# Designed miniproteins, single chains, part 76

Each design is a single chain, and the fold is of that chain. pLDDT is the mean over its residues in the fold that is shown.

## One batch from the design tools (miniprotein)

Design m2627
Fold by ESMFold2-Fast:
Parts: sequence; C-alpha cells; structure tokens
Structure m2627 (fold): chain A 105 residues (1-105)
Amino acid sequence: MAEKYVEEALRLAKLSGDTELQKRIKELWEWAKEHLTPEQIERVAEALYQVAGVSMLFGADAGLKALERVKELVEENPDVSLEELQKAINDVATETIGEILEKSR
C-alpha cells in the first residue's frame, strides 16, 4: 500500500509540472524509510499522496508548503497521527483559497 501511494504522489506531482516537488517527495520518502517504523511509513505515504493532490489542485507552491508542514510534524513527532497530517495539509489548501480570493478585484 505505502509504495503505491508514493508512486501515485510522484505521478500527480509530475502532472503539476514541478520537478522540485517531485524531488522533495522522494527525499522525505527515503528519509522516512530509514527512520520510521512500517506503521509510521504508511501514514507518511498517505500524507504524501494528499500533498500531491493539493499541488494538482492549487499549484506546486501550495504542494511544497503542505509537504514542508508534513516533514516538520513527522520530524518533531514520528508517531504523529494521519489526522494531524491531514489537518496540516487541509490548512494549506484553505490558506491558498483565501490568498486567491484576496487577489480578486
């Protein structure tokens, strides 16, 4: 399951057109495999898939911001819940929508 989430995340990141996001997803995934338990790795993989979804919908900058928040949470607490990771990702999406609306005339 975990590998399939990461493969799909990389595919979606490629569709967003940002090679930097693809690189950062790979770097966090390799770090996770070296430092985390299988259960923790599964949560990170699913979070990476959701990060790629944000990038696809809102652009690569939003995806990179979501990825950075996931990385910080996992590095601070490897046992961070999937719900906490999902909340951080959703907060970035909400903030990005707010920024788009503020730029409206």
Scores: mean pLDDT 81

Design m2628
Fold by ESMFold2-Fast:
Structure m2628 (fold): chain A 79 residues (1-79)
Amino acid sequence: MKEKLAKEVAERLKKIAEMLLEDIDDPQEREILEKLHENAEEMFMKAVEAGVDEEVFKQLLEEGREAIKIIEEEKKKRE
């Protein structure tokens, strides 16, 4: 169960990074987001191996969902 939650968290983080990369021109910020996109799954799988609690991943899934909604709304306002 934890591995499935970690993968879902990673997928949402990747989506957030992709959405932010569309509007960000700063090369340092883009590099950080690209690295987060590339390493998200590995990072969260390592968190599973380190014994991070399942409830943390559930919290991150909820926060990720809300973050995506906020980013979508802000993009619409800026365009």
Scores: mean pLDDT 78

Design m2629
Fold by ESMFold2-Fast:
Structure m2629 (fold): chain A 78 residues (1-78)
Amino acid sequence: SLAEEVRENLARALEEAEKALEEAIEERDLERVQELLEGLERNRPLVRRAAEEFGAEEELRRLEELLERAREAIEELE
């Protein structure tokens, strides 16, 4: 279904974002972590709509976990 395709595409995008964030943290690249946080924040309204319309609640929760991790990483790296 379209809903399944939307959830699968979001899950893949979030997995890619998680890997990029982990790499930036390991490299202690504060600028990269900040850029990733900004990208995640920018896309948050779209993921929230997908949660409401296509049942992407798990994907929204995962996005919010990544946002929190990125914020904590910025504090740790500063």
Scores: mean pLDDT 87

Design m2630
Fold by ESMFold2-Fast:
Structure m2630 (fold): chain A 95 residues (1-95)
Amino acid sequence: SHMEEELEKEREELKKLLFGPITDSIDNRAKKLAEFLNKIKHPEVKEFFLELVSGMGYDPEFLEILEKAKKLVKNPELQKVLDEAIERYRSGKLE
């Protein structure tokens, strides 16, 4: 369906943002992540983001991106999502 196609497009955009070849600075990567999260239409994509972050290997640069993105979002609900992402990302290092 058209809604399933839109949801899948948002999921693929998020994957490209997190796992694609990114040559940008940490600040630009944080800004792009914050802008993406602010534009998400489907709440399911936020849960998908948390699941992806949980499965990622530990990289201190990516942790800094998450922390900077949290400071760039003004919506308290998005700040909560990024707080949970940071916690789940730190926990991933134990595996």
Scores: mean pLDDT 77

Design m2631
Fold by ESMFold2-Fast:
Structure m2631 (fold): chain A 99 residues (1-99)
Amino acid sequence: SLIDRLRELATRHKKQMEDLFNEVKPKLSPENQKRAQEELDRALEEIDDLVEHYTKLLEREENPVQRELILTQAGLRLVGIETEFWVNMRRLLKEEEAE
């Protein structure tokens, strides 16, 4: 189902962000590790909220073309969340190097 595809996409993006967090975390001070964790928690919550919102839209929509467009829009928003998280991780690494 398209709802299963949405959940699979979200799970993949969550894993990619968690993998990046685990790579970055050892390179940061304890204070910046806490900041990185807060950014990860926020991004994961945004993905969960996005999945809930788009699941409700998919459950209400009967038109197959509109359903595919809803999934496409959800996918683009998931990419946006991961991109912002990547930018935030890079910023923390640069701040660590400036100490």
Scores: mean pLDDT 89

Design m2632
Fold by ESMFold2-Fast:
Structure m2632 (fold): chain A 100 residues (1-100)
Amino acid sequence: MEERYARVREEVRELAETLRNIAEQVKDKHPELAEKLRAIADALERLTETDPQGMAVGLRAIAETVERLADEAYKMGLEDVAKQLREIASRLRRLAEELA
């Protein structure tokens, strides 16, 4: 249990960093999207301080938020960003399933 939880926390931190990198890429043309991505990254880091069940619930909620942002990015013509965000949402859902 502890080994799995430690691994999931590390992967969540990596996904938070990926979201910050995407925010840096879009900040000049889409500052509002960049701020939303940074807020999600901060929320992911805070989830690593919760218990496994709380983290699983939080990861599912954030995955849904990231999917909505992917749809927004797609409508803005940011197809590559939308694809990356959908991949992140899928990974967050899988990590939540590992904790459940």
Scores: mean pLDDT 87

Design m2633
Fold by ESMFold2-Fast:
Structure m2633 (fold): chain A 79 residues (1-79)
Amino acid sequence: MSEEEIEELIKKAEEEIKKAVEEGKRNGDSLQEIGKKVREIIEKAIKELEEKGASKEQLERATKRLDDAAIRALIEAAE
């Protein structure tokens, strides 16, 4: 899998995380409910990368980036 394809999938997942957090906040969802949706987005993105042949190193890097994005989005939503 190319670095460009990995970057595109990560950016798409980061946008989905941000939208899920913003939508959940607008709908009055709890942080637990928002966190569950975010976790599902991350899990789906990592599975897609794995199925498309991403290396172990690429999967670990993607997981860390998505976890960091989720934490940031959830902190911003709490403000």
Scores: mean pLDDT 82

Design m2634
Fold by ESMFold2-Fast:
Structure m2634 (fold): chain A 93 residues (1-93)
Amino acid sequence: DLEERLRRMEEEEARLTPSRTVFVGNLPKSFTKELMKELLTDFAKSLGLEVEGIEVGETSAFVTFPTVEDARRFARELLRATGGKLEVRLVPA
């Protein structure tokens, strides 16, 4: 059920309005805005990914990529690298 819903959503997004943005939540309040931006940008670079845009909040960030595939790869690898401690999800378009 869940996997089928995710696949249907993925197909619809890819066809109509693909999401290229990743939401990253649960970032430490002790981190400065600049440090969070550098951390996320450096992580993307370590994966060979180019960041199109990044917006950093108090404990969250939105990272936008040129393609949906790049966004998905970033989300999966970030979640894996942090052991699930960060909230990482794709933003619907």
Scores: mean pLDDT 74

Design m2635
Fold by ESMFold2-Fast:
Structure m2635 (fold): chain A 77 residues (1-77)
Amino acid sequence: AVNAKGEQLFKANCAACHGAQGEGNAALGAPDLRSASSPLVRGKTQEQIFQVVKKSMGSKLNDEQLWELAAYLATFA
């Protein structure tokens, strides 16, 4: 995979709440990350995604891991 580390970090830390494909889970309060209506990823640069993820996951992941995760999330349509 092009972003293997970001994908692994997503599956380990995010997929349980956000879904394996980033589709979200309303019952868990996890927002959709792939839909055109999602403000968290859609229409954002990798830098903007990094800032969003850092605010929510900055206590759980370091900046290098967050940047790799942002690169993976930036591949979402």
Scores: mean pLDDT 65

Design m2636
Fold by ESMFold2-Fast:
Structure m2636 (fold): chain A 82 residues (1-82)
Amino acid sequence: SDALKRAKMLLAKAFYYALQGKDEEATKLVEEAYKSAGLAPPDPSMGTGEKIMRLMHELGMEDIFAKVQAGASLEEILKESE
C-alpha cells in the first residue's frame, strides 16, 4: 500500500539522519513512519535508535541497516525501500 511504502521511505530517511547525528530530524521522521504504518506512536522514553530498530524489524527492513553501515547513500536506501 502507499502508506506502507511511505512508512518504509520515512524510516530509511530517519535511519540515515540518525547516523549523521541529526537526532531531532530522525525522531520526527521515525514518528511519522510509525503513523504511516498504522502503528501507535513509540514510547517517548525510547532512544531514537531503538525507535528506528523496532520499526525496521516490524517492516522487514533489517538488511537496510547492513547496507547503510556499509556506506550506502540516502538515494540508494530510498530506492531499495520502494
Scores: mean pLDDT 77

Design m2637
Fold by ESMFold2-Fast:
Structure m2637 (fold): chain A 91 residues (1-91)
Amino acid sequence: KEAEIEALAERAGRAARELALERGYSEEEAEEIARATREQVLAWARYAETLPKETIDKLVELSKKFLAETELSPAERALLEAILEAIRLGA
């Protein structure tokens, strides 16, 4: 479980780095954004463990609907899907 959450945080970081580079940030800035994203995703997964399962299930349901109805770039979609899955596993 923890190893899976770490892998998702790494995936989110990579997607955030790709997004930053696509938006014209430097490699150094993109790496910092990736690191911050990874740490934030880990923090959100940890916080999710403290929430009722019903709250997490509802959040996941609404987020999946948003992702299905919203036109996103591949990097944006990868980032949001990794975040959502990390939160789901953290619960």
Scores: mean pLDDT 81

Design m2638
Fold by ESMFold2-Fast:
Structure m2638 (fold): chain A 88 residues (1-88)
Amino acid sequence: SLSLSEEEKQRLAELEKLAQQGDEKAQEELREIQKERFLELLAHMIKQAKEKKDEKALEDILAKSKELAKELGVKEEEVEEAIKKGLE
């Protein structure tokens, strides 16, 4: 499942609360979790599209991944590595 577990949801809610209170460590941890989750979801979606031979889905995922990466502050090199992992 690509959905967060109840434990993960609770941890994220705690980090978001601390980040809103100005906790720099919580802000950095939350940012890293968001980036890691994005890259894992990207690799998973690419792998599924490849296994299904769905060229249209693969094209759409690749097109949108650059926009989402820019919004989340993920480096282009990290996006390319996640794409490579999904294609394996």
Scores: mean pLDDT 78

Design m2639
Fold by ESMFold2-Fast:
Order: structure tokens, then C-alpha cells, then sequence
Structure m2639 (fold): chain A 111 residues (1-111)
């Protein structure tokens, strides 16, 4: 959606290249369909998740919480996204933006 693309553009403009590249890469990895999040991931990402018995439903709920929290953070203040201290090689920011936008749109539309 145009709204998500505009929010990601603001995020890229208002933050350092290093923080942007690291954040986009980490969120793509977290939100990817193939990524299985361990129990307790909700505490690491500070998202509220209802108790569910199914691991797949748990993963879906955590990813929805992460995606929603990220979008809400960008809407409020794009500079307030927390810095994730991971060593990542610099990647094509535009390609990472497109990949994350696609993941965010899919996850939020399934909510």
C-alpha cells in the first residue's frame, strides 16, 4: 500500500544509513514466512500475544504484533525505532524497503 511505502520512505530519510539497513534486514528476517520464532519471542519484541496452542498460529500472532508495532512507531515518530545492535553488511536499501513493505502489507492484511 502507498501508506506503508510512504512510512518506509520517512524512516529511511529520518534515520542513519546503518540503522536503516540493520532494521530493514532484521525485520525482513523476523517477518519472513520461513522464519520460526521460539517461545518467548513476544517478550523480546515487547508485543502482546494471546495464548495459542498451535506453534504456527503463535508465530503468526507474534509477527502481526511486530509488524503493527513497527508501523505504529513510524506513524508516531520514525526516529524512535529502537536501534538493533547487530553486525550486518550494508545492503541495497531500496530493495530492502520493497521486501519489507511487501511483508508488512501481507501480514497486516491477514490480521
Amino acid sequence: SKKIEELLDKFVEENSDEKVSQTLKVLIDILSPETKLPPGSEYLFNVDVEEVEDDEEYNKKVKQGVAKKFVETLEKDPTSVPYIPVEIEEKDVEKLKEELAKLLEKILSES
Scores: mean pLDDT 75

Design m2640
Fold by ESMFold2-Fast:
Structure m2640 (fold): chain A 100 residues (1-100)
Amino acid sequence: SKLDELSKKLKELGEELEKALKEKDMEKAIEIIEKMFEVILEYFSLTLDKETYEKIKEEIEEFLEKLKELAKTLNVEEFIKKAQELIEEYGDKIAEIIEE
């Protein structure tokens, strides 16, 4: 199914992200994260109603903008710590939208 293809692609991108972070390749890590969220948004477009999808898309777009700003200003170690905090913050926001 299309959902199985998206899940497989997301897993492969996650493995690429782990490698990029281990190699301290910030530019590559950001590129992979953007691709992961393109897959996540496609998954949500197929599984969620339009109103819920649009709310989640806005939160993801804001998350990615903040993540890119951190990548420009922080070293790799500080970026990883702040990116984890942002992932937790926006993960909670998205969960609240889905649970409504």
Scores: mean pLDDT 81

Design m2641
Fold by ESMFold2-Fast:
Structure m2641 (fold): chain A 81 residues (1-81)
Amino acid sequence: RLSDEQLQALARAVSKLIDELIKDEELREKAEDALLYALTLYREGRLTPEEAIELFVKRLREAGVPEEVIEKLEEVMREKA
């Protein structure tokens, strides 16, 4: 389990990558929503780290985020988990 500081650092790192890699505002908002949703369920103890990453990736694909961007975002999530 990540500490609150580690979770915040992870959220910031992933959010920064979303801002750098996704130039479309609507798609960026959907990606940020996907991140918040997955991290909220993880924080509530409803999901394991792996389940949170899988949910985040699923939501990104449903939103239409390009696979290359999803792969980079998933790598950062796995590095900290």
Scores: mean pLDDT 81

Design m2642
Fold by ESMFold2-Fast:
Structure m2642 (fold): chain A 64 residues (1-64)
Amino acid sequence: SLRISVLQAAAAVEQAGIDFLESLLRQRPDLPPSVQQQLRDQIAASQRNLSALQEELRRAEAAE
């Protein structure tokens, strides 16, 4: 299903973004506090988006 493929791609992009930002925070503890906070805020937002996408994907797969 095209819809399922698009949802899988969207979830993969969100997960890749989270992994990248978490890696960046681990590798660069020297970043300014304001930048570290922006990265943490983005991780939190992406985690919420990923959870919503995973729930939508599960419902879409169950309906197919």
Scores: mean pLDDT 88

Design m2643
Fold by ESMFold2-Fast:
Structure m2643 (fold): chain A 61 residues (1-61)
Amino acid sequence: PAPPPPVTAPQPAVAGGSKNDPLSFEQQIQLTQAVADYLRAHPDASVEEVKEKRLEIEKKL
């Protein structure tokens, strides 16, 4: 039997014990959705404003 073709699955980059633990995939999704919602509500928001909102949401996660 031939081995399966080499497929690069999206490997979650495990940070492995950093004090700044990486966000869970669920938290990442929530963050992305919240940022998208904010951007949709404020299409003229500056990049910096979006970044600040992202940080605020991230801190709440």
Scores: mean pLDDT 71

Design m2644
Fold by ESMFold2-Fast:
Parts: C-alpha cells; structure tokens; sequence
Structure m2644 (fold): chain A 106 residues (1-106)
C-alpha cells in the first residue's frame, strides 16, 4: 500500500511531498496534483511533465520511497498529491496507486 504524507510549505520556499510503500519492483513514479477531481499537473521520474509541473522535481529515495520537490512553492501548488508506481521511468505500466495527501502552502 502506497502512502503519501501530508505536507505544509511556506510560499517561496521548497515544499517536499513523500510517498512510502512503493512496490520494490517499481522503476519510476508518476506524481499528479489533483484539484476538484481533475489532474492539473503531472510529472514522471523520466522527466515527462505537463504544463504546471515546471517547478517540480521527482526523486526515488529508496526502492520503496519517492519524493516530489516543489520550489519555489506558490498558492497554486496547494492540493491533493497522488503517486502511481510504475515498472518504467516513463509512467507505464502502473503497478500501484496511492490515495493521495494534501500539500498546503501556508
């Protein structure tokens, strides 16, 4: 089971959102920012991002832990962050998905 940790960041500082419990066979992740039920930003471990992910970076910290870094944090970065674990770095196929957790910007 993948768990995303809720986080709070100050505007203009670096925000960090962490996911734990990735399948050990995951090679990458997809991070998604969700607002009002819609995916408004997306970034993969391989660097494929949507508009709105320009201030985001993804790191795999261990075989079971991933980190999303958002900097500088802005009010529009606030929302529900979900992660999907994938067997490649480019977002496919999906192995597991988190429920998501809130990032608050001050």
Amino acid sequence: MITVEAATAREGETATVRARGLPSDAKGVVWELIRDGEVVARLTTGGAGSPGADRMAVQLLSPTEAELVVGPARPEDEGLYRVRATSTTDGSPVLAESEGAELRVE
Scores: mean pLDDT 77

Design m2645
Fold by ESMFold2-Fast:
Structure m2645 (fold): chain A 85 residues (1-85)
Amino acid sequence: DLTDEQEAALLGLMLERLKQNPSVPQEVVDLVEQLREALRAGDRARAAELEQQLLEQLKKMSEEQQKAFYEAVKAAGEELLAALA
């Protein structure tokens, strides 16, 4: 299990990649940033609300935009695991 600090770190690495990809909507970037801040603050209720909003935004994205988002998640996860090794 990831700690809240490790989850926030993962979201930070993901956010760096999302900001660099023009296919990812700004609304999605903003929600990920807010989710990271809520996790850092220990506000799990706010984090759950933001996660729900993020999922609704992901449903509205094109296949190409969804792929870009999930590639950023995968790359960030790989970077975090490498840093922990």
Scores: mean pLDDT 80

Design m2646
Fold by ESMFold2-Fast:
Structure m2646 (fold): chain A 68 residues (1-68)
Amino acid sequence: SDALIEAAVRMVEQLIRGLKAAGVPEESIRAIVEKFAAWLARELREAGVPEEEVRRVVEAIRETVDRA
């Protein structure tokens, strides 16, 4: 659902902002967000979320990192 994508994007934006404020290097931020996206995708699949929606969530998270 669009609500799930919006929630995931908002969480990742807040995480990136917090990590930048704490002085975490960009490379480390990218690694952290990638691990988070992988974890979230696994949890959503186990919860029965359709694969196409899981893919859209992961893609939106990756785009958020590229825009930050």
Scores: mean pLDDT 86

Design m2647
Fold by ESMFold2-Fast:
Structure m2647 (fold): chain A 100 residues (1-100)
Amino acid sequence: MLSPEQRRELRSLLQLAIQGLEEIKELIEKGDLEKAAEGVRRLKTGLSAALRAHGLDEEADRFEALLDEAYEAIKKGDKEKAIEILEETIRLLQEVIARI
């Protein structure tokens, strides 16, 4: 179980992750796919570490899988699929925030 301080810290980190995903969507829309792919890779590493540090290993595994799918879609130039996966990831992060 998370302490009130750990919940506040995690909520802030997840909100920053959502902001990062929105910025990655903007990069995809602009056609800057190399920066978008690097953004996904960095966000995956940071988000996974933050979730695991707070004992949310199942959530970390789930978000890693989604971000890996987004990364592959970006590498293939499938902008529509990449944006769809990132929007689902944002929605699921908002659900995690609402539960903590």
Scores: mean pLDDT 89

Design m2648
Fold by ESMFold2-Fast:
Structure m2648 (fold): chain A 88 residues (1-88)
Amino acid sequence: LSPEQQKDLEEINTVLKDLGFPDNIDLSDVANLNRILNFFALTEPEKIAEAIRKHREKLSPASYLSILSMIQVANPLKFEEVKKLAEE
């Protein structure tokens, strides 16, 4: 990974770790992606939004969009709620 891609991945990992996700992520690993999607589907939108807001200054636009994209794939209704809560 490039230094920029590595930084973006570290930012995403920080948010997931704050939410209680147990593993470091490799977004190229399909098994890891499925676990992350299931985790987002089971996590309350308020908790996801709080974790994003806590790390907002440190999240690049690419990292933020990656997190939102994963939530959207997991649950489109939860995506809308998380985006609304995180951007307030």
Scores: mean pLDDT 75

Design m2649
Fold by ESMFold2-Fast:
Structure m2649 (fold): chain A 103 residues (1-103)
Amino acid sequence: MTDNDIIRELAVHILRGIADPSEVSSVHIPPEQVSEFQKLFDKALELAGALLGQVSEEEQRRILTEAGFSEELIERLLAVARELRDEPGSVRARRVLELLERE
């Protein structure tokens, strides 16, 4: 698994927590490598913020491209961020997770 794969999986985990904390409370934690996990977790938080549209469209596109997302998926994520800009983070996280699970 590449670092980008791990970062994307962690970002999805973070989004699930934002969408429904009770749903996330029972998910398994990565094994024993807590120190290595922490190094990737900050990058996953930045990616989760970009997925939620917390940055400009230009920065969101850059972050998602660097994370290895397809151009088509990035376009859909930008559209969701624009549509749900005034919605709570939980609503935005749920919609983003729906798109990521479809792809």
Scores: mean pLDDT 72

Design m2650
Fold by ESMFold2-Fast:
Structure m2650 (fold): chain A 119 residues (1-119)
Amino acid sequence: MLPPTEDPSVPFHNSEERQQMLAILDKLLSLPEAAIFREPPDPQTSFPDFLDVVPNPISLGTIYEMLKNSALTSAEEFKELMEQMFDNYFRYYAEGSPERKAAEKLRKEFEELWSKVKK
């Protein structure tokens, strides 16, 4: 068992927390609700107004690549990106749409998985 606060010198990219983040992403990406989150909506093809509503288009794929490439420095930064992604989808998709319902369900699954990390 690692001392919980005594050795902050262990960098996030080598931490058990990072491995838990990757496991969360793998689990979420396996869900059917994740289909719309695998890649950011392409405003030039299917979602021409997306960038007008969402300043930072983020997908599960984007977050996965950032985590894999050690672009994230903490579990908190990972959580912030996940919340930004959900907020972006909640702003873009209307209440009651299939995409909005998928986003709400995926966020609930994320929150349940996240509760196991911060034990």
Scores: mean pLDDT 69

Design m2651
Fold by ESMFold2-Fast:
Structure m2651 (fold): chain A 87 residues (1-87)
Amino acid sequence: SALSDEERRQRLETFVLALRREAQELRAKGTPEDIALADRLEALADQIEAAIAAGDLDSGETLVAEARRLLAEHGLPEPRFLPSRLL
C-alpha cells in the first residue's frame, strides 16, 4: 500500500533529526570541508522543515533526495534513524 501523508511526514521529520546529528558530527571533526558540509546539511534540514510546515511533502521528499546525493558525494552513509531518547 502507498504511504499515508502522516507516515510521509513522520519519515521527513525523522530524516531531519538524523541530518542534524550528521551535521553535528561533521562540525566536531573541525576541518573547513566538514564545517562547510555541516552548514549545507543544516540548510537542507531547515528547508525540509519548512516544506513539512507548508504541507508540501513532495518538495520535502525532493530535498531528502538532494541531501542523500550530497552525503553520497562525500562518502558518508545514509543517516541512521535512531530514537532521540537513545542519544
Scores: mean pLDDT 82

Design m2652
Fold by ESMFold2-Fast:
Structure m2652 (fold): chain A 75 residues (1-75)
Amino acid sequence: MDELLQRVKELQAQVEKAKQQGKTDIADQAQQQVDAVERDVGDRIAAGELSPEEAARLALERHEQIYQQAVEQAK
């Protein structure tokens, strides 16, 4: 999981740079998708479908995909 966490942090930093460059719509869209993942994962924890550890991994995997797409769109 450490390598996935590192990739997410690197991609998030690239999205932050895009926001600073005036691509706020791309950053805002990525944030909305991240917020939706957090809500879905939270609901599934509350329903007993996911352990906190499973939830953390799923969230990181989804965040990696979201930020990767945002970085590609920012090109």
Scores: mean pLDDT 82

Design m2653
Fold by ESMFold2-Fast:
Structure m2653 (fold): chain A 109 residues (1-109)
Amino acid sequence: EELEKFAEEIRKLLEEAKKGDPVKAYRRMAALAFEKAVETGLPEYLTVSYAFHQVALALEKGVEAMEKTAEELRKLADLSPNPLVREILQEIADFVEEQVKKAREAAAA
């Protein structure tokens, strides 16, 4: 139940990330997930915190780093036993792939 409520909150923040500064948004989400990991002791929050942090780093490094991070996030989702963690990881991988598409289209223009 607590992880489900967190997943709902993160989905709202992911929608906000699409409209604003995604690097800042993902750093904030990573910090929130880490705080939840410390509060609850649940390793699922650490996995999600790590994923958000990797997205923020990839967004700053550029398209090749974003492509690699999206692939790694999908592999991490497949390895995750928790369905909510899998859904979050796939949603952020989808976001990163969309950012790659936009960046490549901008470079081609």
Scores: mean pLDDT 81

Design m2654
Fold by ESMFold2-Fast:
Structure m2654 (fold): chain A 65 residues (1-65)
Amino acid sequence: KKKEELLKEVRKILAEHPEVRGSIAFSGDEIHLVLDEVDPEAVERVRKEIEKVAKKYGFKFTVHV
């Protein structure tokens, strides 16, 4: 359940930031954000939003460029 809720909120954040392209992967208690074509400032905004959501659900968060 928590993974599904986290994924739903992350997808919503990504959909609200079409200037940022990324994908999500899970590994145990970690969530990985893989970023593609991006504006650096938009990336930072999206990263912070996703990090906040990951912490809310008790997941570790890592970003790949």
Scores: mean pLDDT 74

Design m2655
Fold by ESMFold2-Fast:
Structure m2655 (fold): chain A 77 residues (1-77)
Amino acid sequence: SKQREAFLSLTKEQQIKFLEGALKQAEEEYKKGLISKKVVDLLKEALEYAKKGDFEKAFDKFMEAVELLAEEYKKRE
């Protein structure tokens, strides 16, 4: 809830910039074979929702990507 509140307190421009940074990082990790394409696709969906002004769906898609990323990191241990 606090993470969601912090994200929703950002301006649209700040939310988009944050998601663009997260997507760039994920694309680099995907190219290295460290994460699945699904993580990248979820972050692309989050960015598209943010650009459309649907910030709640943007956050939901971002959290889906974070949860999947955590699961993929656990599988490497």
Scores: mean pLDDT 81

Design m2656
Fold by ESMFold2-Fast:
Structure m2656 (fold): chain A 81 residues (1-81)
Amino acid sequence: KKLTLEDVEKINESLRKLTEELLADPRTSGASARQVVRDLTRRLIDYIKNDPSLSEEEKEEMIKKIKETEEEVLALVDRAA
């Protein structure tokens, strides 16, 4: 199935919720939360880059939104740690 910008926005919202859940567990270290976020965003970016149905412009916009959300949630991790 072709990924859409709306799908990326939903994935980014899921990433925010996951980060909040990780930070709500006092046993989760900031380093562990950061690693999970980075690994998930890396896999998503790789998936987008390898989708032949997406134009280069669509890929660029999707990756930009993902990177912006990664930066946002990593800032939350750093603030909580």
Scores: mean pLDDT 81

Design m2657
Fold by ESMFold2-Fast:
Structure m2657 (fold): chain A 100 residues (1-100)
Amino acid sequence: MEKKIEEISKELYEKNEGLVSLETIKLNLKAAIYKAVATGETDKLIEELREAGVEEEIIEKVKEILEEVEKTLTPEEARKKYEELLEEMRAKRAEIVAAR
């Protein structure tokens, strides 16, 4: 799972020409995946990615990660992972603001 998220995040980073940091892309992708599994809204996430113009090859990789997470984690465990990621994102945002 982590390796697939890293690969997708790098592809998105390259396509965005570094306009959004790799770390930000990776955290947002992880949060979206765990939230979708926690809420059972995996189909909504896939549809949102298609509507946003994300390439089908990347969408298929996201589907594989979603299936892997659903097989390895309960919705409750996925919710806990999502909450942990939100806290990490808050801490990093506060650090960036303090550094300015």
Scores: mean pLDDT 75

Design m2658
Fold by ESMFold2-Fast:
Structure m2658 (fold): chain A 71 residues (1-71)
Amino acid sequence: SVEVLSKEVLYESSTGEEGVVKTTILIDGKKMTLITTVRRDPEDPRHLVVTRELRDENGNVVSKSTERVPA
């Protein structure tokens, strides 16, 4: 099971196009932290690059993923 406990905006650009969000989630009873970073794609500014980093309760990185999406 997955439950979202809280969301915190750590950074947001003046246009709202780029940002960093910290989400605290409960995965099968274990508290984890998801850091989501959104920025403009340096290879094509019509796209955004979304990076997700999942950390366990001790701060160890469990997974990282990067996705390119239309802006």
Scores: mean pLDDT 82

Design m2659
Fold by ESMFold2-Fast:
Order: sequence, then C-alpha cells, then structure tokens
Structure m2659 (fold): chain A 90 residues (1-90)
Amino acid sequence: SMEEELREIARRIKEEFLDYLGTTDGLSREELLELAYRKGVEAGRLLGLERAEELADEIAEELLSRGVPQEIVDELREAFLAGAREGAAA
C-alpha cells in the first residue's frame, strides 16, 4: 500500500542519516548540518511535511538515546525541518 511505501521510505532516510552521523571521520559541524538539511529536503519531498516532522522527532530521539548532546540534536533537527519545509513546498 501507499502507507507501507511511505513507511519504507522514512525507514531508509532515517537509516541513511544515522549511518552518516555514525561515521566520526572528518565531518565538520557545517557538513553535519548540511547533511541534515539535504535529508530533510528528501523527506519533505517524498513523505510530505507532517511525516517528515514525525521522522525528525524519531531521529532526534534515537540520537539522544545514543548520547548525542541535546544542543547538537536540536541544531540537526532544525536543519532537517528547514529542508523538509522546502522539499514539501517544491
């Protein structure tokens, strides 16, 4: 179904984003924020804004559970949501 396809897309975006964040090799704060923004654009475009916002919350919760500081999670979430708004509007 379309709902199952959307859930699979959300799962893929989440896994790809978390895999990139899991590599501690050489990514600057600016590169991490740019990645979050680009993944947000993809999520907004493919899932729409409401599902992209839900996905952003799921990613934030996972990052906090892995010990990522709240301040960094908040910055990444905001970048992702900025991208999601642009992706959904396109």
Scores: mean pLDDT 83

